# Designed miniproteins, single chains, part 102

Each design is a single chain, and the fold is of that chain. pLDDT is the mean over its residues in the fold that is shown.

## One batch from the design tools (miniprotein)

Design m3561
Fold by ESMFold2-Fast:
Structure m3561 (fold): chain A 89 residues (1-89)
Amino acid sequence: VNQSIQEIENAINKISERIKKILQESEKEVIKENNGAPLTKDLQIKIYEKAIEKISNDKSLSKEDKDKAIELLNLGIKALKENKEVTIT
């Protein structure tokens, strides 16, 4: 597990229980579409992109929670894409 990704996910989970649930549902959907294959970086990026889409369209979340979660998810995607040495630490 990349420490930066784990810190981002921990921060997201602290914003709201609803956002945590959306991230979990996004992971479940992407894994299902990929027939339960191991979590590759490409799948992790797809999970975060799916979560951003769900969060952006969720009418029950405050703008502040949405903006914060989307910012953190975009940081996670950037860290995964910069993957020439995934230890950005």
Scores: mean pLDDT 74

Design m3562
Fold by ESMFold2-Fast:
Formats: sequence, C-alpha cells, structure tokens
Structure m3562 (fold): chain A 54 residues (1-54)
Amino acid sequence: MTPEQQARIAKLEEEIAKLEKEYAASKDPKQQTILGFRILALKSEIFLIERQAA
C-alpha cells in the first residue's frame, strides 16, 4: 500500500469517527439512518483502497 493510500485511509477513518459521534448523539431515527449509510459508504471506500494495495 502506498503512503498516499495510507493517508487517504487515515482521513476516511477520521471522518467515520466524527460521523459515529454524530450518530450516537442523534435522537432522530431519520438522521441516524442517513448517518449510518454515510458511515457505511466511507468504510466501503477504505475497503476499496485496501483491495487496490499492491
């Protein structure tokens, strides 16, 4: 895995952590659903980067 790919993963993990805090703080089921899908999308991006690693 390249240093650029590792840096991208670190940024995505930071964004996921922020969204997970928002998800935990949310009392709105609709907002929780939206945040949940966003978190899953970012986790999918990390998985794609890891699979592209040589």
Scores: mean pLDDT 81

Design m3563
Fold by ESMFold2-Fast:
Structure m3563 (fold): chain A 96 residues (1-96)
Amino acid sequence: MLPEVVDVLASDDKAEQARELVREALETPGVDSIGVSVKSSYKEVEEAVRETVKESDSDVPVVIETVDNSPYIVVIDLIRDGKVVKSYRLLDKDDR
């Protein structure tokens, strides 16, 4: 059984898209924790993600890491009972 995966195509405002995806993940009920992986070349996106988490009133623990080699700008993993149950992936079609 594979987790549910939602692929989102990047637009001109990648940072704002990342903020919206992180906010949606934080608002998801029954999530134990959230893992966020940001491609290291997208520093503005990383900053946007970190700011969104900091400004959130959510008690859900969030782990943010950077990855050097990824076809995704951002991957957001929703974790329940130690398993990834849903992932949001922001795809940069024009870059990779």
Scores: mean pLDDT 81

Design m3564
Fold by ESMFold2-Fast:
Parts: C-alpha cells; structure tokens; sequence
Structure m3564 (fold): chain A 80 residues (1-80)
C-alpha cells in the first residue's frame, strides 16, 4: 500500500539521519556524503513504488518530498 511504502521510507530516512548526525559529530564527512546519497536513493525508490501502486497518490508524493527536504535542511544546519 501507499501508506506502508511512505511509512517504510520515513523509517529508513530517520535511521539514515541518525547515522548522518553521528558521522558529522565524528568529522567523517566522506561517510556523510555517502549516507546523504543513500537517503536520496530511499526517496527515489519510494517515489517509484508509490507511482507503481497508485499513480494518482499526489498527496503521498508531496508528503514524502516534504519529509525528505526537511531532513536535508536539518543536515545542512548541522554542517554549519
């Protein structure tokens, strides 16, 4: 279901965000870049899965995009 895909993507993004935060604290910027790329892949795969299940799920796609962008914005603040 779209709801299940969205929930799973959010969980994976939360796990990656935690790892990114730890990598930043450790000064491991190479791992930060890798983990950010993994988060982008999670978002991309979730978009593809949602579109496959329900091409009209506009609100779910907006919610996913907003969640992803919010996490990226938080990461950018931590890197300052």
Amino acid sequence: SVEEILAEARKKMDELFKKIKEAIENGDYENVKKLIDEMRKVATEAVEKIREVDPSAVEALKELSKYYQEKINEIEKLLK
Scores: mean pLDDT 86

Design m3565
Fold by ESMFold2-Fast:
Structure m3565 (fold): chain A 81 residues (1-81)
Amino acid sequence: DSSLQSRIDDLRRQGDRLQRMSDNARQGARQTLQISTLQAQRSSNRQQIIQQGQISAQRLLDVGRQLGRRSDQLYAQADSL
């Protein structure tokens, strides 16, 4: 069924897009921590900069986790068809 194959392909493409977004969010979290560490070394407000960097990085990791879970769900739906 051409229609069924099209739906499977759509679900997999959506999963791939969400997986890339998840990977980008995780990379953004790592970069945020690195930038915050470097900025903290040059600042009198070291502790505040580190804490804000950790909070921002954790938000990016949470977004990445949600996107990754949604990607996994879409792949599972495609595999069940």
Scores: mean pLDDT 89

Design m3566
Fold by ESMFold2-Fast:
Structure m3566 (fold): chain A 94 residues (1-94)
Amino acid sequence: MIEVELELVQDDDTPVRAEKEFEAKEAGDIVKIKVRAKSKRDTLVLVFLTDLETGETRLIGAIHVPAGSEVEKEFEVTLEKAGKYRVEALALPF
């Protein structure tokens, strides 16, 4: 199992983004993505997975972070093929 951790701190009105790249050794590998988000405002965090060989991006989850809170959530994704991937988390205050 591959583990990836992303941390986001949202302190103002601007979107915040975090990303990490990782490599799957074989088809059927599972990646566990842990996202920790802290925000002073109500914030929606969108989590994306991109296959860097094809450029295909998929939304894998969303997290609501209430104002003044810290939220941690884990996502597990089975990868269809070996290769390089990118996980992105985008924090959108509202």
Scores: mean pLDDT 84

Design m3567
Fold by ESMFold2-Fast:
Structure m3567 (fold): chain A 86 residues (1-86)
Amino acid sequence: MKKTVLVLGIVEEIDASSEKREKARKLAEEKAKEAKGKEVRLNYAAASEDKDALTKEEAIEKAKEDGKKLSEITGYDVEIEIIEVK
């Protein structure tokens, strides 16, 4: 039976409040709990306007690309879901 991996990409704005981050973390935990029978991975990406950081759009695209690469390397089915901290 082919294993399914759920990648939850949490994208945080650099100025996101601790309350917003906690809400996103709780949502990720809830989604992980609902993903019974799947391996859940949490990826955190900081999005900022700094030259050395990803924009929000780039962070989302990178999460999708990383999930595709993971599927290719492992042979697993990979589902990607993005959680934005606004």
Scores: mean pLDDT 68

Design m3568
Fold by ESMFold2-Fast:
Structure m3568 (fold): chain A 76 residues (1-76)
Amino acid sequence: SMNVEILEKAIAEAEARKSSDSVIGSLYASLGEEYERLGELKKAIEYYKKAIELYTKSGDEGTAKKLEERIKKIEA
């Protein structure tokens, strides 16, 4: 998917620029959403977990919790 390629490039650039954990977390969450849209649920869960780690580090516990609940619904 072109959107996957754009998001992967954005993540690499954000990491190279040492962007905040919240910025990188939002990009991983977007990548998870794109894989979920494509029906690649295992990859979606993997990227949501990476986003959760980054949001937790940035103190955004509310967003991390919402992604944890999203994963539970996918695994149900």
Scores: mean pLDDT 88

Design m3569
Fold by ESMFold2-Fast:
Structure m3569 (fold): chain A 68 residues (1-68)
Amino acid sequence: SQEEASRFALEHLRRLLLEKGVTEEQADKAIELLRQGKSDEAAKVLGITPEELDALDREAARAYIEAS
């Protein structure tokens, strides 16, 4: 389902952020902001640019597709 796919994509992004050395607190806050459509605020929480966050999101989406 579309809702299920969105949930798993965000879970993969959270995992990727942790692998990159982001703290659990920062990762959880960023994922919550992304769920609200606040991508720029999520990037600020992570201390990265919106372009960097977009690249990580694409990487996570690829990981999700490969796992599906």
Scores: mean pLDDT 77

Design m3570
Fold by ESMFold2-Fast:
Structure m3570 (fold): chain A 81 residues (1-81)
Amino acid sequence: SMEEIERLKKEIEELIEKMKKETDPEKIAQIVKEIVRLAKELRELAEKEGRLEEVNKYLSKMEVEILTIMREKNVPLPAAT
């Protein structure tokens, strides 16, 4: 539903804000893993609702922000690139 898509987007954005405030690289890596899990759920829901193109564009924007934060905090990528 649209409501679930917006909820998942909000949860991802809240986790990104937590990353900005976190100083422990291991905890930042755990937050990134949770964001990846939510992004997968968001894509699966968006595919069912015919909104995959919109959601992929949104997630690409979020990925750029996440990678910027990780680079600034010297955190290695938790998943293979």
Scores: mean pLDDT 81

Design m3571
Fold by ESMFold2-Fast:
Formats: structure tokens, sequence, C-alpha cells
Structure m3571 (fold): chain A 110 residues (1-110)
């Protein structure tokens, strides 16, 4: 539940970043992290991508589910927030650092 909520929130934010005209290179980095997390959690990426945009109430519920999740999901959410902020600011160093930390957590868990 918390894992699915995190991926749905990420997909929704990727759509918003694209609509805001953020550079495609940053959007592709965020999409790559979404794909890796979907594989790591064993969730159907295509089903997640087919979901409609989240309403404000659905975003609030998704965040609440993430915050009630495991320590591991909460740490991934924190790093995904760092990645999102870095992308919004077009800070390539911060964006790459956040993505590498997410990959590090996935590798450590395997």
Amino acid sequence: DAELALLRLMKDRIDELRAQGVKEEYIRLHESVLRLLAEFFGLDLEAILAEPPLSEAERERAIALIEAGSPEVRELYRLVEELYEAIVNEDVTAAVAAALRIIGLILDAE
C-alpha cells in the first residue's frame, strides 16, 4: 500500500514536471528512478502509468500512507522528495546524488 502510494505520487509529479516545461533530461532521470522502484517493489509499472492523475485528497492520502509505512519506504520517500526538489531547481549535482542514494538503498536491500 505505502509502496504503491509512493509510485503513484511519483508518476503524478512526473506529469506535473513535464507540464511545467522542465527539461526532458531531468524528467527521464525521475522516470528511471520510478521504474527501478517499481521493479524493486514488484509492482506493475504499466498499471501505475495507466492510473488517472491524483486529486488533492488522493495526494494527501498517498502521503499519509507513505508516512505510516515501513522505515525503508519513509527513507525512500525522503530521497524521492530530495530528487524532486533538485529537479525543480535544475540542480544536476543534487538530482544525481539523490538518485544514487536511492539506488544504494535498493542494492543494500538485495
Scores: mean pLDDT 85

Design m3572
Fold by ESMFold2-Fast:
Parts: sequence; C-alpha cells; structure tokens
Structure m3572 (fold): chain A 82 residues (1-82)
Amino acid sequence: MAQKIAEEAIKEADEAAKKGTPEQKQIANNLKGVLQSAALTHDAETVRRAAEMVKEALEAAKKSVEEGQKLFEETARFVARA
C-alpha cells in the first residue's frame, strides 16, 4: 500500500518536472529525491507520510513557488528525522 502511494507521488513529481517553470521543476526533482530516501527506510508509515507531503508540496508549488519550497523543506526534514 505505502509503496504504491510513493510510486504515484513520484509520477506526479515527474509530470511537474516536465511542465513547470525552472523553479517548479527544481522543487519537483528535489521531492523525488526525498521520496527515494524515504523508501530506503523500509518504514511504511514514513513512506506514506512522505508521499502525502510530496503531493501537498507539488500542489502548493502550482499556486506559489515560495509555498512549494517551504513544504519541500518540511518534507525533507521529516524524512531526515526518520
């Protein structure tokens, strides 16, 4: 279950990286890296939470690069503490 949610989040990040501004593409690529790091923990709860945060950050970045960057930093901190 958590693996599939992470795969869906990576796919959404891939699409954002192709269609966005340079700043949005950078945020999307950084979020993909954070999800890959979360997957290496083998903790289903960490992976699920990280995937949810990534989807939220991608959605925010569509409306505001500043808000997307802020949510990316929160996601990265969450995964780093896992």
Scores: mean pLDDT 80

Design m3573
Fold by ESMFold2-Fast:
Structure m3573 (fold): chain A 105 residues (1-105)
Amino acid sequence: SSAAREAERREEEELAEGVARAVRAILRALRDPRLSRAELAEKFREQGYPAIADAIEAGDEEALVEATLEAIRRALIEEGMPEERAERIVERARERLRRELEAEA
């Protein structure tokens, strides 16, 4: 029904905002001059996120966004979310982040 599709869309939008918030938090940490980039990267490597650690060490914000989104997509699937649904949520978050980065320019 239309109501069920609206509820599903709203849930995906709320989850996408949560994902975008997580990515923004890591970007803020990368941009924080009080934080050691090497120490931040090491923490992510120890937690099992080498792609995120590599992006942090490089200071590559675009690579960091993509590595973080991929890590979250994988985590959602491992928690039992269907792959197509996890991909839709991550893509909604990616679109939100792209719009925000364009607005900051």
Scores: mean pLDDT 86

Design m3574
Fold by ESMFold2-Fast:
Formats: sequence, structure tokens, C-alpha cells
Structure m3574 (fold): chain A 70 residues (1-70)
Amino acid sequence: SFEEMKARFDAQKTVEELIETTRELLAKAKKEGNEDARRFIMLLAAEKMSKTLSPSEVNLKLQELLDEVG
């Protein structure tokens, strides 16, 4: 559920943990064909990353994750 995804993001303490969580959740959403979940994951990841990274860094990391997962 979206609440479970949000709770998992809230548990992350470092940028590295956040990136890994995003990768795992995007891979799961792809396997399930769930585009709504993919969009929600991307929005949560961007919001959390923006607390420590610049807008350009956030955009680059999110694009890398999308390219990695497909």
C-alpha cells in the first residue's frame, strides 16, 4: 500500500539507504506493472532526497534509478 511505502521511506536515515529503498520499490512496481506505485515512489524519493541533495542531484539520481530498473 502507499502507507507502507511511505513508512519504509520514513525509516531511511542516509541518502544511500534511500537510494537502495527506491531501487527495490521501483523493481517491485515494475514486476507488478503498477504505474501508480512507480509514480508515488518517485515522488516520495524526490521529496526525501531534496532534504539533503540539490534539485539537479535529485533529478540525476532519479534518472539513474529509472534507467537501472527499466
Scores: mean pLDDT 82

Design m3575
Fold by ESMFold2-Fast:
Structure m3575 (fold): chain A 88 residues (1-88)
Amino acid sequence: TEAEKLALELAEKVAATLEGKETVSREEAVALTEAAAAELGARLGDPRAAAVARAKAEELLKGREEVSAEAARIAILLALIEAARAAE
């Protein structure tokens, strides 16, 4: 859908900022997810997008202080897709 396409584009943009990094803190990954989801929510007209994406990212990264950049990119992508689907 259009919402999922936008989520993918935003996830790719965030992934580019993580290039060259081996690890990312959970706090940083969650903050990046919230920022991207706020833009997603603004474009989709759903003010809940940031909260939905944050909750999903926190769940996926629960119990970890740092994760690989790859794991962070995957968590951010899945969180944004969750927010996009909830907005439909």
Scores: mean pLDDT 83

Design m3576
Fold by ESMFold2-Fast:
Structure m3576 (fold): chain A 93 residues (1-93)
Amino acid sequence: DYVPSEEEVKLGEELTKRFQEAVEEGKGEEAAEVLKERFDLMKQRVLKEKNEENIAKMKEYEKLLPKILEVVRNSEGKSAEEIEKAAEEAIKK
């Protein structure tokens, strides 16, 4: 099993904080960029783990990512809860 490095864990925590701050400041474009960086970090980790189930889940999320990013970009003036709800609605079957 792949264990994330201390640097990878710290980067993930920092990206989470930056996303929350961008949302709170109404910076939808910046929030979308940070979310994409978080996804890229997660994708690298999942591929290193070589777990077929996790890779399949990551690929499904990757297909939905453009819709999620579009919702986040258009989130200026919305709360974090409203953005989360809109993203969930966009990815529903």
Scores: mean pLDDT 75

Design m3577
Fold by ESMFold2-Fast:
Structure m3577 (fold): chain A 100 residues (1-100)
Amino acid sequence: ALEEELRRLAEELKVKEPVVASLFIAAELRRAVALTLQRTSTDPQVIADAQATIARMDAILARLLALYDALRAAGRWPAAETPEDRVLADSMYASYLSEL
């Protein structure tokens, strides 16, 4: 269930390894690029596509936060995750909460 949602998020973000920190990084990078395009472009289609990407990444980040909370509460982590991956995910989770 939780591992299946993690795999679905990895597929949506085109990330091969379903490591939570990598998924946060992928979503945040795509969101940052889209924000830059929205602010700097004069093309209405580029602005519209950027806005759609921001909304999609916001939805993915919300799902990642919920998944991360559930994984922590259950004490369950994907088999591919090392202790170092979990420390990085904790840092990214705390960073996103501070931006809310």
Scores: mean pLDDT 77

Design m3578
Fold by ESMFold2-Fast:
Structure m3578 (fold): chain A 81 residues (1-81)
Amino acid sequence: EKYVFTDDMAALLSKVGLGKEVSFVEAYLGVLELIIKEKLYNPENPNIVDISSVMKDLVGKDTVDIATDSSIEETIANGIQ
């Protein structure tokens, strides 16, 4: 199932070549691709990601532990129109 995202979320997804209308899984994988591309993960613990430069205004946090914190998934869900 595809969703139409808000302009702020669509702007973030465009950084990995995704359009405004994609599936939730495509949006989530796109965010992970951006994190890997920009090397935003902590090299000693790759579950800790620094999102301050890409998603701070959307998530409200500087860092997220993707193994224990659903903030990225919640932000994507809240970005659906």
Scores: mean pLDDT 77

Design m3579
Fold by ESMFold2-Fast:
Structure m3579 (fold): chain A 90 residues (1-90)
Amino acid sequence: DEILQLLEEAERAVVGLAHRDPEAAARIARHLKEAYEAVQAGDLEAAIRHLEEALAVAREAVRRDPDNEWARRTERHLAEALEAVRRKLA
């Protein structure tokens, strides 16, 4: 499943983010877990809400530390996952 693979890529980026921004990483990891569970349950609307919450945290992390490669990578992968879920709903 493309969506589950993209969520896994985002999770790997969050592990990297935790070394420099452990607070943002923990918040994003919680939303990613909820998005993963929603996707597996077939609740794509809930998955979108959780991914939007995760993406908001990632964007805040990028704003506070724009040179943080892991924050930018996490934002990119979350945005890719969100777009994939939106395309499946449309």
Scores: mean pLDDT 89

Design m3580
Fold by ESMFold2-Fast:
Structure m3580 (fold): chain A 70 residues (1-70)
Amino acid sequence: KEEIEKKFKELDKDGNGYITPEELRAYFEKKGLTLSDAQVQALLDALDENGDGKITKEEFEKFYKIVNPK
């Protein structure tokens, strides 16, 4: 859980409580991966349950648990 919270805060640089498409792109760029607009949109659509263009901490945690089902 602490790892999820740390990662979310690392992505949410503005501290507004959600991850934007720009923050997602910056995160992957930091990892050495350049995402196209289409790839960012596809990832956002996969994580954004509300369809508002933002990923909340809850949505991010759900994704993390899907990847690591415990």
Scores: mean pLDDT 68

Design m3581
Fold by ESMFold2-Fast:
Structure m3581 (fold): chain A 81 residues (1-81)
Amino acid sequence: SVEEILERIDEVIERLEELRRESTNPSERALLDDMIEGLERIKEELLKDPSKENQERAERNIKGVEEIIEVLEARVAAERA
């Protein structure tokens, strides 16, 4: 549902914001900022037009961002171990 996709976007943005706060690498910070902005645009588009096409596009973007987050979170965890 659109509500589930919107909730998932918010959760992913929160994870990106946490990574942004912990990152000191300028390239990584720029990537995180771009991903946050991209997801915020997708959220706005879904709120304006919750079409099947926009839902599918959002789900694909969420999945791609989640894969990047998993790699970055694993690195942060390893640095703290």
Scores: mean pLDDT 86

Design m3582
Fold by ESMFold2-Fast:
Structure m3582 (fold): chain A 105 residues (1-105)
Amino acid sequence: ELKKKAEELFEEGKKLLKKAEELYAQLKKMVDDPSSSVDDIVATGQKTLDLANEAANKFEEARKLLIEYGGSEEDIRKAMELGMRAGVIGLSSAALIVSERLKAK
């Protein structure tokens, strides 16, 4: 039961991380495009941040379950690494939102 839940959370996290990475690539293109509106950049950035945070939460839940049932150190490490990757995308998206709002002042 715990092993299956950990595997499901890990797969959900990977799907969310992929979507966050795709939106983050779009966000970077929008920031580099002077025709992009601040509102559109902020909206895309917020969606990216939300997906990245959801992915990080799924990987953290998976990591906790992996530890609880005695999963492999390698699987625990992978969950941590992907969670950290999601966290970096989230922080980077938040920084771009703040930067863009300051430019609009």
Scores: mean pLDDT 87

Design m3583
Fold by ESMFold2-Fast:
Structure m3583 (fold): chain A 61 residues (1-61)
Amino acid sequence: MSTSERLKKMGDKLFQQGRYQEASKVYQIASQVAQQQGDTKLSKENQENSDKFQQIYQQQQ
């Protein structure tokens, strides 16, 4: 499993715990790692998840 996929799973666990801010940050890192590995699709998906969870966090504040 790639490093970016491992980070995505970590973000998924944080999301399940309601830790949306931390999940967003982990997905952002996963997106950057995927981009460095040439996986543009995974990079985009992780960035979209990061943005989505950041919005959820902001709305709950």
Scores: mean pLDDT 77

Design m3584
Fold by ESMFold2-Fast:
Parts: C-alpha cells; sequence; structure tokens
Structure m3584 (fold): chain A 68 residues (1-68)
C-alpha cells in the first residue's frame, strides 16, 4: 500500500535519532526487502538482531509500516 518514497520517509523518521551504524543497517534491511534479495536480507537481519539499537529501530519501523 505504501510507495517506495513513503517507505523511505518512514525509514528516515524511524532512524533520525539512531547511530550511523544502526541507521545504515536498517536502510540495508529495507533495501533488501524492496529488492526481494533474500540473501542480503538474511545477512542484514542477523546483524540487526545483534544490535539492540538497530533492532528497536527496525521494530518501530515495521510497526509504522503495518499501521492500517
Amino acid sequence: DLSDEEIWALVEEATRDASPESRELVRRYVEAVLAGDAEALQAVKARIEADPEALAVDERLLRRMLER
């Protein structure tokens, strides 16, 4: 339901207060999801799960994307 532009706007909002490292991990995750790149998604997801800040940001982003 969301356009790519709307998704990236949500990513910017969700990551604005995150560290550069956590922000980059979340962006890579969204890029992999939008590209349908299962290999990249698995690699980035493992790194996000190892970073508590990145995990919290990713959960917030997913919640916003699933609203309505």
Scores: mean pLDDT 74

Design m3585
Fold by ESMFold2-Fast:
Structure m3585 (fold): chain A 81 residues (1-81)
Amino acid sequence: SSMNQQNIMQTINGDITSQMQQMGQQYGISDSVTQQYIDNIISSIQQYIDLNNETDFNVINNVGQSHIDGVRQTMQSRQQS
């Protein structure tokens, strides 16, 4: 809810979107499914910020990266199906 948290989220949203779009292309996942994963990751990060009142960019970025890593496993599994 702070302006600093909002500015961090704008930066992280862009970075996550870019990484997830590249991953979706790599695993042959549709743009619509890739966007659903992006939306879920952004929501999870926002919940973390709100619950912990987190303002540290590196902590928030690491939370985002952990969610991306989890989705990578899901995308890989989905491509194998």
Scores: mean pLDDT 83

Design m3586
Fold by ESMFold2-Fast:
Parts: sequence; C-alpha cells; structure tokens
Structure m3586 (fold): chain A 76 residues (1-76)
Amino acid sequence: PDPETIRRVRELFEEARRWIREQAAAAGLDLPEETIEREAREAAILRAHREGIPLGHIAYALGLSRRTVSRILAAA
C-alpha cells in the first residue's frame, strides 16, 4: 500500500488505543496494556474496512497476516 494508507490505518489504531484507555480510566477499570492493544487493533481494522481500505493494506499497515484481519472482520 501507499504511505498515506499505512499512515491512516496506524492513526486509526493509535486513536482507538487512546479512546479505549480513556474509557477504561473513566469507568475505573485497570485493563492490561495487551487488552487495550487487542481491542484497539480490532476497532482500527473495522473502521479502516468501513473507510474502504483493502484487507491486505490493513494487514500490512498493522503487521498482521491477511488471515488474522479476515478472521476479525468475519467475527464482527
């Protein structure tokens, strides 16, 4: 994918990670960082797919296999 697509997917991941951390803190929840990262990754994948970014580009930008991204999208 082009650098702008990679940047967009990574921005979505960082936004989701910040949002989840803020929501957890507001709810008085002490979530492990691994949990926050997993939830943020799933949220970023779903949003990027809704924006029309191809599955392979999302996988590349997040350092995941296409199979992993496909499973997350299928489960949503």
Scores: mean pLDDT 83

Design m3587
Fold by ESMFold2-Fast:
Structure m3587 (fold): chain A 94 residues (1-94)
Amino acid sequence: SKLEEALKELSELGKEFEEKKKAGEVTKQDIIDLLERMLEIAKEAELPEEVLEFLEKSLQDAKNAKTVEEAAAVFERALLYVASVVQELVLKEK
């Protein structure tokens, strides 16, 4: 399903972020790019408008972040929220 594919893609996005974080190579632009990819995943999965609006706000928050740490916190919060919504929707399909 589109939702199961989205859950897989979100998991891969989170792994990519954690690997870059462990390597000390995470930039603010990397986080912005990851959030833009998360928004695209949400659009392709046809997630509710509320989720899309949340991601657009998260993207703006990351762009306005003064530090990489602040931008990373925005991404981590967004990933947890979107993954929880997708997981709930997948369970409702069963």
Scores: mean pLDDT 86

Design m3588
Fold by ESMFold2-Fast:
Structure m3588 (fold): chain A 74 residues (1-74)
Amino acid sequence: SLEELERQAKEHYMQALRLEETDPEAAIAHLEKAIALLEEIRRLYEQQGDEEGAARAERGIKALRERLAELKAK
């Protein structure tokens, strides 16, 4: 369900935050999983015609992609 995908995306994001300083490679992997889940969530909202849900997911994708790029640049 959408709720389960959103919970999984949040969990991966929280794990990435926890691991950023101690295990950057694991943090990158969790960010990539969170992004992939948000892309699926956005697609499902678009399919349902939920423009607000899709926009919210897109904002999340953008923020996480920016963070991923910053982390990879270090």
Scores: mean pLDDT 88

Design m3589
Fold by ESMFold2-Fast:
Structure m3589 (fold): chain A 80 residues (1-80)
Amino acid sequence: AVPAYPELDVDLDTMSRAELIAVLEALIRYRGALAGVPEAELEAIIAEVRRLVETSTASMGETFDRARALADARIAALVA
């Protein structure tokens, strides 16, 4: 089974892109470790998420949701 991300009790729209990337990296590493994803694959997912956040023109909340969905899809494919 693919584990869910921990709940975030923070206002994402007040975060900088760097802070959002740091939070997403921590969540991806946590979830990926629970799912048994190799470190090299986690680094690839984090790189894709970083590019999504850096190029996004949406709100930080919408950017977070899109990045999380991308990471979720990548992790699910690797542990299928």
Scores: mean pLDDT 75

Design m3590
Fold by ESMFold2-Fast:
Structure m3590 (fold): chain A 83 residues (1-83)
Amino acid sequence: MKEIEKAIKEAEEAIKKGIEAFKQFLQGKISKEQALKILDESIEKAERALKKAKEYGAEKEKLLKLEIDIGILHIMKGVLELL
């Protein structure tokens, strides 16, 4: 339970950082290069944390939500690469 909660929290925090970087770029606060770097780091960290949550036996519903959110980060990265 405690390890599952920690892994989920790590994934959620990484996802939030990625979304914030995308938002900061759209607001002109950071460069495209900076936003891409943060998104790459956020995706990598979130995927590692998701893997740990799966290994610890987290509920399928919680895992699916994290997988969807990570998919959104990949879409954000793709959008940035087109800009």
Scores: mean pLDDT 88

Design m3591
Fold by ESMFold2-Fast:
Structure m3591 (fold): chain A 71 residues (1-71)
Amino acid sequence: SMREQLEAVKQQIIKAVSSLSDKTQALLHELRERGSSTEEIVEELRKAGASEKDVTSARNALDSAQQLQEL
C-alpha cells in the first residue's frame, strides 16, 4: 500500500541521517532549512570535509526525502 511505502521511505531517511556524524547532520539540517538543492547540499558537505561515506548517506537521505514528496 502507499502508506507502507511512505513508512518504509521514512525509515530509510531516519536510518541514513542517523548514520551520519553529528557535524554532518547539523550541516545537512541547516542547508535543508535554507532550501538548498540536493546537489548544493552534497557540494557544501564535501567542502566542509564530510567523508565520502557521509556524503553518500546524505545523498541517499535527500533522494528518499524527494521520493517521499512525490508519493
Scores: mean pLDDT 78

Design m3592
Fold by ESMFold2-Fast:
Structure m3592 (fold): chain A 65 residues (1-65)
Amino acid sequence: SSNQKLLEESIKKTAEALNLIGKLFDYEIAYRKSTDPKKKEEYRKQAERAEEEIKRLTEEMKASQ
């Protein structure tokens, strides 16, 4: 049913968001440990992308009834 499908999608998106949170922490740790400005910029970009994806998934879950 439509209700069951929405619940399954919500669970899937929650799992994806949790996985991205883990990646975000990894990128932030890499940023802190790096001394190369170019590598720091790359890790910062990756962390920003992960944050945006987490935000998107969270908003999609909130928009779902």
Scores: mean pLDDT 83

Design m3593
Fold by ESMFold2-Fast:
Structure m3593 (fold): chain A 80 residues (1-80)
Amino acid sequence: LSAEQIQEMEAAIKSLEQLREYLKSKNRPEEMIKLAEEALEKVREYLKANDYDGAVETLREYEKRMRELAEKELAAKAAA
């Protein structure tokens, strides 16, 4: 991994950590908190393996799943 790739992934990890704490503080669905924790673990594992592409793919999958959960939550609130 290049130093630039490591810095990008470290920034992403910090963002996920902040988001996890935010979700906990706002009593958001446990599924969202669990997804953030799972993404953090996988990204850290890929970085230890020097697999930048695996780390990037993990973040993209996490973003997709979080969007799905957010859309479902908004739809449920709108229906109520």
Scores: mean pLDDT 78

Design m3594
Fold by ESMFold2-Fast:
Structure m3594 (fold): chain A 72 residues (1-72)
Amino acid sequence: DEELIKSRKEAIEFLRKLLDAPEEEQIEEAKKKAEEFEKKGDYVTANVLRYAVATKDLEKAIEDLEKEIEKL
């Protein structure tokens, strides 16, 4: 699904840029972005971002999203 691949690539690019920010900003911005992806209907990406917020591991979120793209 081209739309899902595009959506996941957007999330990965967002997270890569966000890694240069302070941790507090990383968590707040990832939280907001999860809501945006849920509104778009990309529930998989939204849940990956929410899990990253809960665990404070945005790097793992990038890895998980890359694996989800490989499955498509």
Scores: mean pLDDT 81

Design m3595
Fold by ESMFold2-Fast:
Order: C-alpha cells, then structure tokens, then sequence
Structure m3595 (fold): chain A 87 residues (1-87)
C-alpha cells in the first residue's frame, strides 16, 4: 500500500540520519547520503516504487563495498525486503 511505502521511507530516512550523526566528520558520506535522501523523496513523490526499491538495493551494495557496519546494512536490507513486498 502507499501508506506502507511512506512508512518504510520514513524508517529509511531515520536510519540515514542516525548514520550521518555517527559519522559527522565524513563530509563525502554526508553529501552522498543527503543526495540519496533527495532522490528517494523524488521517487516517492512521482510514485516510482520500483525505482525506490532499486535505489535502496543500490545503497546496500554501495555500503557493503564501503565496509559499513553490518548492523546498519542488515537494517537497510530489511527495509528493501519490506519495500519489495509492499510494491
């Protein structure tokens, strides 16, 4: 449902903000995550739910390659799974 997708996006944005706060001195990461969040909002506004799923899966791949904390990656994977089930 649209409401379930919106709720999952809100959960995603909260996780991103928490991760940004844990990495305040990593300017490149801050900029990347800000641009990612803007892209997610655009996809949600135009109701491109398939694009939204691909964006979150892309973020997971990027962060795995960047050796981000496993706990953060697992939370993102759970959001991606729920988004795929909601679309």
Amino acid sequence: SMEEVKKLVEELEKLIEEYKKENPDNVALQQFLDEFSEGVRELLEKKDYEGLVRAVEGLVTYLEEANAPKEFIEKLKEIAKKLKEAV
Scores: mean pLDDT 84

